# Ledger of designs, part 30: designed miniproteins, single chains, continued (2)

Each design is a single chain, and the fold is of that chain. pLDDT is the mean over its residues in the fold that is shown.

## One batch from the design tools (miniprotein)

Design m5076
Fold by ESMFold2-Fast:
Structure m5076 (fold): chain A 68 residues (1-68)
Amino acid sequence: SMEDRKKLLQLIGEILRLIGEILDIELELKKEMSEEERKELEKKLEELKKELEEKKEELEKLEKESSF
């Protein structure tokens, strides 16, 4: 349905945003920084990767349940 398609596009948008944020942090982690700053960025990266996996699972469920 059109409603399922809109939900799919919204979820894809969220996934793309999360991928962008993850890539930004991974690029920052390639720079010289303090151990404290590195640990903070690594923790944020782990949290974003978990959120991304959750959104990917939501996408897979929506794809399986929706008759596009």
Scores: mean pLDDT 83

Design m5077
Fold by ESMFold2-Fast:
Structure m5077 (fold): chain A 92 residues (1-92)
Amino acid sequence: SFEEELEEIIREAIAAVRANPEQAGSYESQAVARIVELARRHGVSPAELAAVVERLVARLRPSLSPEEQAFLDTLLASVRHVARHEAARAAA
């Protein structure tokens, strides 16, 4: 259910950006926070989270507009950044 809940968060974020593209940055921040919390709730490591998000983005990408694809690329970059930071903090 982790991957299904994660896909739902991503699809909701895409739908929100489609309806209100001027708020893309806000929706990205909210989606990243929800994704990180979901990973913590399921005990998913930062590296595994980044890998799962990357697979979902790759799967969703072909059916999206260029603007929606750009949003997903930004979302993936943000998740990877947070995952890298959490991994570095855990290693310290």
Scores: mean pLDDT 83

Design m5078
Fold by ESMFold2-Fast:
Structure m5078 (fold): chain A 69 residues (1-69)
Amino acid sequence: MDIQLDALEKALRLVATEPNFDEAIELLRKAGLDDVAEELEKLRAQGKSNSEITYFLLEKIRELRKKRG
């Protein structure tokens, strides 16, 4: 299983359905996606909407899938 891809997909669900940013950030860090976790923290601190943060995570999923394909 791709641990990083799985972590991004779970983080996306946490943000999109019941926004739990702390849990999403922990999942990303445990998967070695510290850069993504740091950017998520910055977006939240800037007051970005859940839709904007969801779009950011979708872009990261797409980027990682492209590298795997």
Scores: mean pLDDT 79

Design m5079
Fold by ESMFold2-Fast:
Structure m5079 (fold): chain A 90 residues (1-90)
Amino acid sequence: SQVKILQEALKHVQEALKALAEGDKEKAIEHAEKALEELEKADLSIPEVEEARRHVEEALEALKAGDAASAEEHLEKALEHLQKAIEKLE
């Protein structure tokens, strides 16, 4: 189910945000990478999924660069786009 894939990506984005808030950079990176892996399994070419993927990729670059503020902004944008994608498919 495409919805199940997007829900799994959403959970990992939420866990990445939580880890970032706790100062756990390694755990934030791990969950952001898992979110991206789930999004790569999605055979969906809709703008909301494409935007979510872009924002997760940007968040990963920010996390690796030590830019927590940029990482948080991009993870929050990924969350918004994933929620919209799931809502459109339900």
Scores: mean pLDDT 87

Design m5080
Fold by ESMFold2-Fast:
Structure m5080 (fold): chain A 70 residues (1-70)
Amino acid sequence: GMIPNPEEARRLLEAAEELIREAEKSKDKRKAAILLTAAGILVVAASIYGAPEEEVERLRARIREVAEKI
């Protein structure tokens, strides 16, 4: 598997959270869907780099919540 990198995991989670925030503010459903998809990819990558499971699940839950409102 990928070698754990806590610093890279942190950056990926921060990037995912920003994309989720942008998706929540977007009035364009297509743009919001693309942003949430990108955020999901970053969360998976962060998990591979060793991000805490609690943080990964928190962001996955937020992605699901925002997606249901699109």
Scores: mean pLDDT 86

Design m5081
Fold by ESMFold2-Fast:
Structure m5081 (fold): chain A 74 residues (1-74)
Amino acid sequence: SKPKPSAEAEKHAKEGVVAYSEGRLEEAIEHFEKALEADPNYEEAAERLREIAETSKDERVRERAREVLEKYLP
C-alpha cells in the first residue's frame, strides 16, 4: 500500500513550488529537501528535484539538487 504523504512534507513541497515559480531555485531545493526529510517517500519532491537537476542553467543549483537526491534516494 502507498502511504499518504505527511502534512509536513506537503507543506514544504508547496513552499518549494512557490520558490521554484519565482526563480528562487536554491530556496526551492531547500524546501524540497525538508519535504524529503519529513517523508523520504514523498515522490513529488523527488520528481521536482530531478527536474531542477536536469534543467537548471546554474551548475551549482544542478549539483545541489543531485546531492539531495543522492542523500535520500541512493
Scores: mean pLDDT 81

Design m5082
Fold by ESMFold2-Fast:
Structure m5082 (fold): chain A 56 residues (1-56)
Amino acid sequence: MEIELDEEIKKKFEEWLKKNPGLTEAQKQSMAFELAIGYLLEKGDEEKARELAAKG
């Protein structure tokens, strides 16, 4: 799969939300950033991971 970064991050986040339905908004936001950063690092996209980390 070519990197459609937004869709892949969204899919992983949605899957995580389904597994963890009772979380607060703050916990969901924290996990969304962590998941996105981890995903970018796994793909080797370190620049985008750093940029995202700087924003969150």
Scores: mean pLDDT 68

Design m5083
Fold by ESMFold2-Fast:
Parts: sequence; C-alpha cells; structure tokens
Structure m5083 (fold): chain A 56 residues (1-56)
Amino acid sequence: SAKEKAMELAEQLASLGEDEETILTGVRTVLTSLGVDEEEKEKILKEVKEWLEKKK
C-alpha cells in the first residue's frame, strides 16, 4: 500500500540521519508519484510526522 511504502521510506531516511523536513519531503514526493489522493496524502504525512516525533 502507499502508506507502507511511505513508512518504509521514512524509516530508511531516519536511519540515515536525515532531518524531519527532508523525510517529509521525500514521502510527499513518493505519494505524489503513486497518484495518492490529497486527503489520503495528508493523512499519511500526518502519521509519518507523528511517528518521527515519537522517535525523539
């Protein structure tokens, strides 16, 4: 699913030490390339951001 791909990318970028802005930009780009609807895209981005904040 698009959410699974987004989370996998977020985990990879976080493990490389990328900052939150870079991770969110990468995820947004992937979701856009997959043709994800704007409402679903924003929902997934919010979940990624919450996941990143929890990892602090």
Scores: mean pLDDT 81

Design m5084
Fold by ESMFold2-Fast:
Structure m5084 (fold): chain A 85 residues (1-85)
Amino acid sequence: MFEEAIKSAEDALRLLEKLLEEKRPSLSEEEYAALTAELEELREQIEELREKVERGELSEEEFEKRLAEIEERLLALLERLRAAK
């Protein structure tokens, strides 16, 4: 279950990165930089979550909390990228 949830988040991040590059010509340099930075931060958070799960260092409650925070940020980024014209 943990591995499947993490993979889903990783897949979502990859799709958002592709969408960002597709939207790049319609974004200001400031908007592109901000979105890139937020995607990089999410990548790091997903990688940290995976490492902690692999090491058995997270309780189920801590995992669910961190995953929910990541999923909320991924959804917010998706809406921002979809709104960019």
Scores: mean pLDDT 82

Design m5085
Fold by ESMFold2-Fast:
Structure m5085 (fold): chain A 81 residues (1-81)
Amino acid sequence: SELISRAVGYIIRGIGAELDKDYLEAGEAYERAGELYAQVEGELETAVKLYRKAAEYYEKAGDLEKAKEAREKAEELEKKL
């Protein structure tokens, strides 16, 4: 899937940002990966995990509003499982 290939690219970007301790960029990359997986049928569980990971890195970056939004999105998707 084109969407999965793009999402994997964002996951790799997120891992790179983690290694650089760029937590805001890591959060953004994992959030974008979660958005793409959320569009793929059968991949909601993966999308939930990615949004939770984004929230963790937004919290590390001190962006509490983005962390809250990412957690709420993960909870919304998890209710569909």
Scores: mean pLDDT 89

Design m5086
Fold by ESMFold2-Fast:
Structure m5086 (fold): chain A 61 residues (1-61)
Amino acid sequence: GKGVIVRAVRDYEAKSPEELSLKKGELAEVLEILSKDKLRVRVNGKEGIVPGSVLKPVGLK
């Protein structure tokens, strides 16, 4: 897809219904950059908001 792929650098547990939980090492597609600290991502077919500090960019292949 056109989205940037990012990887979770640590486990994250969703704190609200709009957020997604991630496990360290999971890959996510960035759908939208909402702010410096918030990204809308897709992981395993689910969409939600994750703190940008939990994610690190992975290069295109």
Scores: mean pLDDT 78

Design m5087
Fold by ESMFold2-Fast:
Structure m5087 (fold): chain A 61 residues (1-61)
Amino acid sequence: NAAARIVGHVISGIGYELEGDFKKAAEEYERAARLAEQSGFDPEFVEWLRKKAEELRKKAE
């Protein structure tokens, strides 16, 4: 059930972002992106998750 796990990581990422924990938020979006790619999801969706993680990681610096 990859879809449920991906959604779980995205929700956790949103939660961490709202708390200002951008490092943990980025880690959750990176986990979501890896799982989405491994599970054959749309490449555009995977790319969106990766870009979101990059933005959050820059914000954590």
Scores: mean pLDDT 85

Design m5088
Fold by ESMFold2-Fast:
Structure m5088 (fold): chain A 63 residues (1-63)
Amino acid sequence: SAMFQKLLEEGERIALLLKARWSDSELEAMFKLNSRTEKDIEKLEELRKQIEAVRAELAALAG
């Protein structure tokens, strides 16, 4: 849906900016609420990968 597309795009930007504020449980809840179609799941999995990659990079920089 158009609303989901906007949410996903905004979510990607917000995730990059607020990555340190989101717990795994918060992300899991968001994905569960928005996982209605195969395409939705695929896009949310991409967002999860992006968030995880950013978190991994931050962890490496902190170590």
Scores: mean pLDDT 69

Design m5089
Fold by ESMFold2-Fast:
Structure m5089 (fold): chain A 81 residues (1-81)
Amino acid sequence: DLEAQIAALRRLGEVAVRAAELAGDREAAAELRRLTDRMIEALRAGDWAAAEAAAAEAEALARAVAERHPEAVREALEAAR
């Protein structure tokens, strides 16, 4: 179900954005929000290549935030439960 996948992706994106916000990294938070939106738009349009590209960028950025600020990631995950 595409809508269920989009809902899961949106939730994951919200956690990543929250982690960046808690870390004080406004630029990373804005970029993660932008990449999540682009990914959802690409999925709805059936543009799998664009969705994959946005997902790869979002994953790399989220990983970088997690490596720099593991406590912020943990706090964001706790808040999402």
Scores: mean pLDDT 82

Design m5090
Fold by ESMFold2-Fast:
Structure m5090 (fold): chain A 85 residues (1-85)
Amino acid sequence: MEEILEKIKEISPSEEHLERLLESLEIARLIGRALRAIGDKLQEILEKHKDLKPKELAEISKPEMEELSKEVLEALKNNEYMPVK
């Protein structure tokens, strides 16, 4: 974060532009948290079924991934905190 903010200050000396970029970073963090939650769930499924091929894994994981996607979408829609490890 600190290095990114330093780069942003070099290309955007305006306080207003810096604030707008910071807001964009907060949105990116929220999306990043959602993606990590999905990744963690996929890793859990992979560990349970590591002998399956990707196509077979996708079919078996589909209902769990749909449920997680719905949960993540609701959290994003409500701007709720997403727990991250």
Scores: mean pLDDT 63

Design m5091
Fold by ESMFold2-Fast:
Structure m5091 (fold): chain A 55 residues (1-55)
Amino acid sequence: SSEFNEALAKAAEALKGDEEARKELEERVMQSPSLEEAIKVAEEAVKRAEERKRK
């Protein structure tokens, strides 16, 4: 639960100010078959956003 909350908070922070991207993240989390997968989805969203900024 704490890991999940931390991952979601970090993803929400990375997508702050972008309601559309935030909604997409929420939808992906809901589509995840388990909490473990949901955590990975949130972490991937953060990583992808950061990589996108570098390029």
Scores: mean pLDDT 74

Design m5092
Fold by ESMFold2-Fast:
Structure m5092 (fold): chain A 55 residues (1-55)
Amino acid sequence: SEERARAVIEYLRERGAQEVDPEAAKRISDLAGAGPTVEEARAALDAMPGFLPPP
C-alpha cells in the first residue's frame, strides 16, 4: 500500500490538494488509500467536487 499511497499523494499534490486545509487533505489521503488500486482511488477523489481544484 505504500507505493499506492505515494502515487496517489503525488497525484493529489499535482491537483493542488496541499492548498486544501490539513484536515481535508488527510481525509482525501485516507480515502485514496481505501481503493484496491491507485487508479480507482484517483477516480474516487476526482468524483469529489470541491476537494481538489480543477486541473
Scores: mean pLDDT 55

Design m5093
Fold by ESMFold2-Fast:
Structure m5093 (fold): chain A 65 residues (1-65)
Amino acid sequence: DPVEEEILELARKAAEAVRAGDYELAEEHFRKGVELALTSDLPVERQVGLILLAIGEIIDAELQS
C-alpha cells in the first residue's frame, strides 16, 4: 500500500533526524506521518499500528543517542 509505505518512510526519516540531533526535522517528518495515517482510509487498528511503529523507531533512535 503506497500510503503505508509513505508513512513508514516518514517514520524512518524522523528516526534518522533524531540520530543526527535534528529534532526540528524529526518533528516535521513525524507530524506528516501521523497526519497521513489519521487522514487515510485505513482501518483505525492499522492507523494505530503504523503510529506505534513510528514512535518505536523514534524511541530507539533517541535511546541510541
Scores: mean pLDDT 84

Design m5094
Fold by ESMFold2-Fast:
Structure m5094 (fold): chain A 100 residues (1-100)
Amino acid sequence: MSELEKLIKEFYELEDEALKIAKEAEKAIKEGKLEEARKKVEELRKLIEKLKELYKKIKELTGDDPEEIKRLVILGLRLIALSAEAFVLERQIEKLEKEK
């Protein structure tokens, strides 16, 4: 397995973990467990930071091959989507904490 392939595999594994934590955060919000939800979103943010570092390494190893460039773009879009989901979860927690 190439270095690039190893990093991409690690990216998908961390993304799967991040998606599971995001679902756990959504469930905690729905159940009114705001402290649990906050902790899950903090864990999600830490995974997103790791994914950003990994994405940077993948980008540095990505050459001029059109399929590799397409894969890099898809990984970037997935990272943006995950960051947006974390933002929405944070706003939902804040709204519920302010609700009387």
Scores: mean pLDDT 86

Design m5095
Fold by ESMFold2-Fast:
Formats: sequence, C-alpha cells, structure tokens
Structure m5095 (fold): chain A 75 residues (1-75)
Amino acid sequence: SHMVTKVTVTIKAEIDGKTYEYTKTFTYPDPSLTEEDAKKMAEGALKENERLAQRLGLPPVKYEIKDVKVEKVEV
C-alpha cells in the first residue's frame, strides 16, 4: 500500500456540434506532486489527446475544463 496523486477533471467538450460534460481521472504514481503540477500534467494530457485526434482526421474537439480535483489516495 502506497500513496498516489489522483486528478479528477470535469470537462465540457464540443464534438461535431454536440456538447458533452464528463469526468476524466488521471493517476500519477508520485504522491509528492503539488496540486499545481498535477493539474498541469492532466491539462497537458488532455491537450495532447486533442492534437492526436486531429492528426487522425477525427472531428475537431473544443474542450473547456470546468473543475479539477487533486487527491492523495492510498492504493
């Protein structure tokens, strides 16, 4: 059992003219990550996923981050 950093992001996304609201969870093995660094890592992952989708010819996705929750969780 050890501590990890869990980031839960609430996202509003517009895909092909439709709006969706959902949550994504990112788990990082480093429990010493600051809230600021953990949020930046999660936001970076979302931006990279958007770029990859665009390269694959998928419809453009515009997302808005509504909330970011950072927790230290024992696993």
Scores: mean pLDDT 79

Design m5096
Fold by ESMFold2-Fast:
Structure m5096 (fold): chain A 53 residues (1-53)
Amino acid sequence: SNKEAREKLEELTKKGLELHDKALSGTPEESEKNFEEGGKVMDEAMRTLLEAG
C-alpha cells in the first residue's frame, strides 16, 4: 500500500507541475481550466495521503 501510494503521489505531483506550467503560459480561459484541474489533482493527492495512513 505504501509503495502504491508513493507512486500515485509522484504521478500526481508530475501532473500538478504540468498543469501549473500550462496555467502560467496559457490564455485566460486555458489558465482557468488548468487551475480547476490543479484543484482536482490536489484533492486526489490529499485523499491518497489520508488513505495511505
Scores: mean pLDDT 77

Design m5097
Fold by ESMFold2-Fast:
Formats: structure tokens, C-alpha cells, sequence
Structure m5097 (fold): chain A 55 residues (1-55)
């Protein structure tokens, strides 16, 4: 389960670097849903990742 969170964060970071953040976010959401994470957990993870990149 922890591996799915790490992969999702990596996808978002790589997507931003490649200039494809929207595609990366969609893939990350799909991966996290497949891994059984709740909508609340997914939103929290994405928000935390976005804050780290913007800081």
C-alpha cells in the first residue's frame, strides 16, 4: 500500500517536470483508487505533494 503512495507522488513530480501535470494527476488518482485508497486520502496526498512542489 505504501508503494502506491510513493509511485503516485513520483508520477506527479515527473509529470510536472515533463510539462504534463494534468495527465500525471489523472494517472496518480487511477493508481491510488486501484490500490484501495479513499477519496479523502487521495485528495490529501495530492494536496501535500502540490504544496511540496510549490514551496
Amino acid sequence: MEEAKERARQLVRDGIAAGKPTEAVKEAIRLLKEAGFSEEEINQLLADTAREVAA
Scores: mean pLDDT 76

Design m5098
Fold by ESMFold2-Fast:
Structure m5098 (fold): chain A 69 residues (1-69)
Amino acid sequence: SSASEHFQLGAEHAQQGQLAENAGDLETAAEHYRRAAEHFRRAAELSGIPQWEDWARHLERGAERLAAR
C-alpha cells in the first residue's frame, strides 16, 4: 500500500475514534486510535515524513490514556 493510502486510513480511524470518544465509548475510541497510529506509522515508514510518526505517537498516547483503568 502507498504512504498516502495509509495516511488516509489513519485519518479515517482517528475521526472514528474521536466520534466514539465523544459518545463515551472509550474502548471503541482506543481501538480506533490504535489502528490510526498503526496506519500513520506505516505511512511515515514509506514516506520518510517525520510529522506522520509524530501523529502516530500522539494517537498511541491517546489510546493508552483511554485504556488506563
Scores: mean pLDDT 86

Design m5099
Fold by ESMFold2-Fast:
Formats: C-alpha cells, sequence, structure tokens
Structure m5099 (fold): chain A 80 residues (1-80)
C-alpha cells in the first residue's frame, strides 16, 4: 500500500519516472494489483511510452478480464 501511495503522489506531481519506479515496487509486493497496472500504464502514456502502457493494461486484463476501464485504456493506447 505505501508504495502505491507514493506512486500516486509522484504521478500527481508529474514525476512520471518516480511514479513508474514506485508502481513497479508495489507490483513486486502485490503482483495481482490491477489498479497498480492501470496507473503504471497511465504513467507510461504520459511519457509517450505506448508499448509499455499496452503491456501494463494487458497484464491488468490478464488478472481481471472483465475490467472495463482496462479494456478502454488498452484500446486507446493501441491507437497511439
Amino acid sequence: MENIEKAREALEKGDYEKAIEYFKQALKDDPYNVEAYLLLGEAYLKMGKYDEAIEAYQRALFIDPDNERAKKLLEEAKKK
């Protein structure tokens, strides 16, 4: 939980590189955290790293196949 809170703070401040590091750490602690994958994808999109964002959203859908937010974000990222 602590790492995801720090990641959200970094994302809000526009510090996308720190946000990515904190989200990656949160996912090491809980590799099934769908929200962390969605926010990681958002940070990658903000940096223009579309392929990495797609991978994050695909992982979220692997964990939660019915997640409508993940489906929408994945389709948006694929359009670039």
Scores: mean pLDDT 83

Design m5100
Fold by ESMFold2-Fast:
Structure m5100 (fold): chain A 116 residues (1-116)
Amino acid sequence: EITLTESGGGTFPEGSSVRLSSKISGNTELIGTVGWFRQRPGEPLELVAEIDITGMTAYAPRVAGRATISYDREKKTSYLDLSNLRREDTAVYYSYVVDLATGKVYFGEGVQLTVV
């Protein structure tokens, strides 16, 4: 079973930068795409960023140019770097990973980012 441990949330000033991290544990030999969703207050879940097994990245239009996703295979940790934070980036951020063996998607419990 795969579990995701998220960190890097908190309260940050508008215009600053943050790194959200998700450490993958459990059976991790078959890790596929890793990424991040967010849920803004009063809005549905939206995809923020993802990186596939080839290193190809995808970003939501609202964060394009401000977000960078990366995955450190040695540390089994995904990173979402957000720069030039806006108040609209205030959301709960959920990391995810696809298990290549089953096609099953695992989510973290969520980390709160608040921009003031």
Scores: mean pLDDT 88

Design m5101
Fold by ESMFold2-Fast:
Structure m5101 (fold): chain A 66 residues (1-66)
Amino acid sequence: SLAERILERALEVAGSKEGARRRLEQALAALRSGNPVLQRLALHEFEVPSKEELEAALKEALERLE
């Protein structure tokens, strides 16, 4: 799933569950910021074309880290 792919990516880059959580939370905050530059950067980082799909996947990935 997209959420699983995003979680794996965050874990690879961060090297830890805490680091992965931080990256996912920052990406979610960027999408919710209303700033189109930050939103674009988050979409590019996870290679997702849709803000709605990325937000849903980030929320699910964060849930999986519990």
Scores: mean pLDDT 84

Design m5102
Fold by ESMFold2-Fast:
Structure m5102 (fold): chain A 113 residues (1-113)
Amino acid sequence: SLPVAFELRIRVEGNTLTVTATVTNTSDQPVQARLEVRDENGEVLAESEWKTVAPGESATLTVTVEDLPPGARVTVRLQYQAPGQPWQTVAELVVDAATGGVLEARSLAEPPP
């Protein structure tokens, strides 16, 4: 089972995309979480700092991407790290930047298609 539960929210206002992740640590050890947005070429458009989430607590991460061109697609990733473990991506979304619509979604909590 994953040491984190999460909720991702996407808001579009004009050509600005805001991604908010609420991360709950379901483990008995501190975890770190980070939110990242990349363009279709894999260039980083925005990233949060790594944030420590204490056992049983929740934390909110927010990133904003401005000046997105019409029809742009972005990849949103939520990453976490448990102590002594490698970094992992827990959620990956492909988002239409004009609508905020989720085009594709992958997570470690979701069976592969």
Scores: mean pLDDT 81

Design m5103
Fold by ESMFold2-Fast:
Structure m5103 (fold): chain A 68 residues (1-68)
Amino acid sequence: MEEKIAEYEKKIAEDPNDAKAWANLGQALAAAGKLDEAKGYYLKAIRLAPDDADILAAMSADLAAARA
């Protein structure tokens, strides 16, 4: 999991406007139990692509799964 986080961080460093990369980093952090960090990255992704229903759905599912 940590390995995927580092990969997504590299993608963001190359293209900080890649909303999908921000969302993927949020998902990886949520899976690792780092919910506060995951929320921050999901919010960045939503701000870059506010009409992207897939990002909203992924955020909701991952945060709900971490508490259920």
Scores: mean pLDDT 73

Design m5104
Fold by ESMFold2-Fast:
Structure m5104 (fold): chain A 70 residues (1-70)
Amino acid sequence: IEELKKEFDELVKRAEELIERGAPEEVIEQQLQEIVEQINKMSKAGAPDEVIREALRKAVAVAQRAAAYR
């Protein structure tokens, strides 16, 4: 579970960097999809509800930023 959390944080950081650098929409969408897949993996691995809620909050914030930067 700790490894999955680290992978999730790396994916979020990567998505934020891509958005700030003005990466193509397709690249940003792919990164957001990987974030969603990572949350699903954490949930299936039995991560606590608190961890899943925090992950969802971060994912939503990144997605909102991506939409606003268009």
Scores: mean pLDDT 78

Design m5105
Fold by ESMFold2-Fast:
Structure m5105 (fold): chain A 75 residues (1-75)
Amino acid sequence: SEELEREIEEGVLLIKMAVDLTVARISKDPKVLEEAVENVRKTLEEVRRLTDNPQAIADAEGILKEVEKILEEKK
């Protein structure tokens, strides 16, 4: 069903964001950190276009906030 396909795509995007968050946490290269942050921002916009599921959007926004916090702490 289209609903199940959407739920799978939501999960894939959230996993992708979690991978980029992990990269942001462990990276010692400022360029890699900046790329991880940009990837998370782009993937959040993909989540918002894909779904109006408030939990998926909230989870995605939480990952962005954490990545932005890491970027600020490494300035």
Scores: mean pLDDT 85

Design m5106
Fold by ESMFold2-Fast:
Structure m5106 (fold): chain A 75 residues (1-75)
Amino acid sequence: SSSDQRQRRRLQTGIDYINDSIRQLQQSDLPQSDRQSRVDQYIGIGQSYRDQSRRLGDTDGVQRTDQNIQDLRSI
């Protein structure tokens, strides 16, 4: 449906934003506590996007969000 297509586009934009945020965080000089706070926040958002992608049958979105969560846990 058009609604599902719009939701997929929104999810792609959100996933891209998290991916860019991870790259910035990896290159940042933030204090450890602030870095950890952002990691925890982004993991929560990523898990939400993963669940929404799964609901829509978006296998690519699920794989991308799983990778983002793994990358975040490595920070």
Scores: mean pLDDT 88

Design m5108
Fold by ESMFold2-Fast:
Structure m5108 (fold): chain A 70 residues (1-70)
Amino acid sequence: SDETILEEIETLLEDVLEKLSDPSVTDEEKQKIIKDAKETVEKELSKLSEEAQKKLEELYEKYMKKMEEI
């Protein structure tokens, strides 16, 4: 369902933020984590309803802003 996909993406983005905040994670690993997360979001976006698609875009923007603060 749309709700399940959105919840999984939010969990993924939260995990990404936590990993990016870890000083033991290398720049190479950080780049791979970001790339994999972006690919997952892009792939799932086209499968969602119009309303859920907008929610995913808002979620992605919210987490991108948080990533900029790290």
Scores: mean pLDDT 79

Design m5109
Fold by ESMFold2-Fast:
Structure m5109 (fold): chain A 70 residues (1-70)
Amino acid sequence: IEDEVRKALEEAEKLPEVERFQLTMRIIDRLVRAGRLDLAIEVLRKAKEKMTPFQKDVLDEAIAALEARR
């Protein structure tokens, strides 16, 4: 699972910004459904480093929501 997530994120980094964001969010959804909340939060935090200010606000809200479910 973790190796598949890492490979998917590496592939996502090669995509245009919009497609990269969409693929990253799909990975997060899968991790949340699998109960891997800690890993989902880590992925969101790493993605946030390369995002626009608007996207960072959206990701911060998503991180807070996932932390509230822990």
Scores: mean pLDDT 74

Design m5110
Fold by ESMFold2-Fast:
Structure m5110 (fold): chain A 78 residues (1-78)
Amino acid sequence: EAARLLEELAEIDKRLSELGEKLGEKVTPELTREAIELLERAAELLRRLAELGAISEEEAEAGIARLEGLIEKLRELE
């Protein structure tokens, strides 16, 4: 069911873009937590896509590592 997971990733990407703009104006704990939750969900979706064979394990690992780096940076902003 890769198409549905890709659709959810696209929706998360859009929301993260909106949150990035808001965080650029003012960093708040609420916005930071929402961004972290979305990044964690995106990492979960990448793992599932790799399990389904829709992306390679290498692509998933690279994507997840980037998302984890962003999560750590956002946690430091709090």
Scores: mean pLDDT 81

Design m5111
Fold by ESMFold2-Fast:
Order: sequence, then C-alpha cells, then structure tokens
Structure m5111 (fold): chain A 59 residues (1-59)
Amino acid sequence: SAATELLRELLAQGHGGLEATLALLRAGFSDEEIIEALQEVLGMSEEEARRAIAVARAL
C-alpha cells in the first residue's frame, strides 16, 4: 500500500517509528492503513500499532 511504502522510505531515511507514524497521520492515511503498514514493516501487533498511533497523536 502507499502507507506501507511511505513508512519504509521514512525508516530508510533514519526516522524513528513514532516520527514515521506521525508523518503517515499527517499525510491523511486512515488508522486502519497505518495499523496495516506498522504490522507489515515493523512486525507490530494490532494493539502495539494502535498504541503507536495514540502516542504519535499526542506529540
């Protein structure tokens, strides 16, 4: 997906997982698309991905 590819690019550029998650939120991706990307690229569980989104929103 576009979210998965953008996440890979941000991580390859040296961005941390939370910074990359915030960038996906700002790019307008849905929570479901971001959860899928975090699961696929970083091996997160659904619960871990949801927590990452919540933390990123608080930044």
Scores: mean pLDDT 89

Design m5112
Fold by ESMFold2-Fast:
Structure m5112 (fold): chain A 114 residues (1-114)
Amino acid sequence: SVTITQSGGGTVPAGGSLTLTGKVSGADLGKHVVAWYQQKPGEPMEFVAMLTPDGSVLIDPRYQGRITLSVDLSKQTAYLHMTDLQPEDTGTYVYALFSSSGTYFGQGTQVTVV
């Protein structure tokens, strides 16, 4: 079975930086598309960024210049590095791994910008 564990959330001042992590077990991270979403109460998940196995990165325009994605395949871990955070970036960030057997979601990590 595939499992995802997320970490790295917290409270940060406006203009601050934060790195979120998503660790995968039960799947080869290098063979799957991975993505980050922002979830707010009562709203649908909003796309943040994705990384494909060929190294292509897609970032939502709201985050352009403020987000970098990286992976450490030896640790089965993906990183979402966020800079210049603003109050509207507050929310739960959900990591997803896409496979032919389905989409696997992490538990989410809360980010609060004050």
Scores: mean pLDDT 86

Design m5113
Fold by ESMFold2-Fast:
Structure m5113 (fold): chain A 56 residues (1-56)
Amino acid sequence: MAERQARVDELLAKAREAWEAGNYDEAIKYLKEIREVDPARQEAVDSAIEAVKERG
Protein backbone atom coordinates (compact mmCIF):
# COMPACT_ATOMS: atom_id res chain seq x y z
CA MET A 1 0.00 0.00 0.00
CA ALA A 2 2.91 2.46 0.57
CA GLU A 3 3.50 3.13 -3.15
CA ARG A 4 -0.24 3.51 -3.85
CA GLN A 5 -0.64 5.79 -0.80
CA ALA A 6 2.19 8.05 -2.03
CA ARG A 7 0.59 8.27 -5.49
CA VAL A 8 -2.84 8.96 -3.96
CA ASP A 9 -1.33 11.74 -1.80
CA GLU A 10 0.27 13.27 -4.92
CA LEU A 11 -3.03 13.17 -6.84
CA LEU A 12 -4.92 14.62 -3.85
CA ALA A 13 -2.44 17.52 -3.74
CA LYS A 14 -3.00 18.17 -7.46
CA ALA A 15 -6.79 17.95 -7.05
CA ARG A 16 -6.61 20.44 -4.16
CA GLU A 17 -4.49 22.87 -6.23
CA ALA A 18 -6.95 22.64 -9.13
CA TRP A 19 -9.92 23.22 -6.79
CA GLU A 20 -8.22 26.25 -5.17
CA ALA A 21 -7.64 27.66 -8.68
CA GLY A 22 -11.35 27.15 -9.51
CA ASN A 23 -10.54 24.41 -12.04
CA TYR A 24 -13.20 21.96 -10.84
CA ASP A 25 -13.01 19.81 -14.00
CA GLU A 26 -9.26 19.39 -13.43
CA ALA A 27 -9.85 18.52 -9.76
CA ILE A 28 -12.37 15.84 -10.83
CA LYS A 29 -9.82 14.50 -13.35
CA TYR A 30 -7.22 13.95 -10.60
CA LEU A 31 -9.84 12.34 -8.34
CA LYS A 32 -10.70 9.90 -11.15
CA GLU A 33 -6.99 9.04 -11.45
CA ILE A 34 -7.04 8.08 -7.75
CA ARG A 35 -9.68 5.44 -8.60
CA GLU A 36 -7.32 4.01 -11.26
CA VAL A 37 -4.42 3.86 -8.77
CA ASP A 38 -6.50 2.51 -5.84
CA PRO A 39 -9.87 1.04 -6.89
CA ALA A 40 -10.67 0.21 -3.23
CA ARG A 41 -11.17 3.98 -2.72
CA GLN A 42 -13.90 4.21 -5.39
CA GLU A 43 -16.69 5.15 -2.94
CA ALA A 44 -14.58 7.83 -1.20
CA VAL A 45 -13.49 9.26 -4.58
CA ASP A 46 -17.08 9.29 -5.87
CA SER A 47 -18.13 11.24 -2.74
CA ALA A 48 -15.29 13.73 -3.30
CA ILE A 49 -16.27 14.18 -6.97
CA GLU A 50 -19.88 14.93 -5.94
CA ALA A 51 -18.62 17.47 -3.38
CA VAL A 52 -16.53 19.22 -6.08
CA LYS A 53 -19.53 19.25 -8.47
CA GLU A 54 -21.76 20.86 -5.81
CA ARG A 55 -19.20 23.66 -5.32
CA GLY A 56 -18.43 24.20 -9.03
Scores: mean pLDDT 76

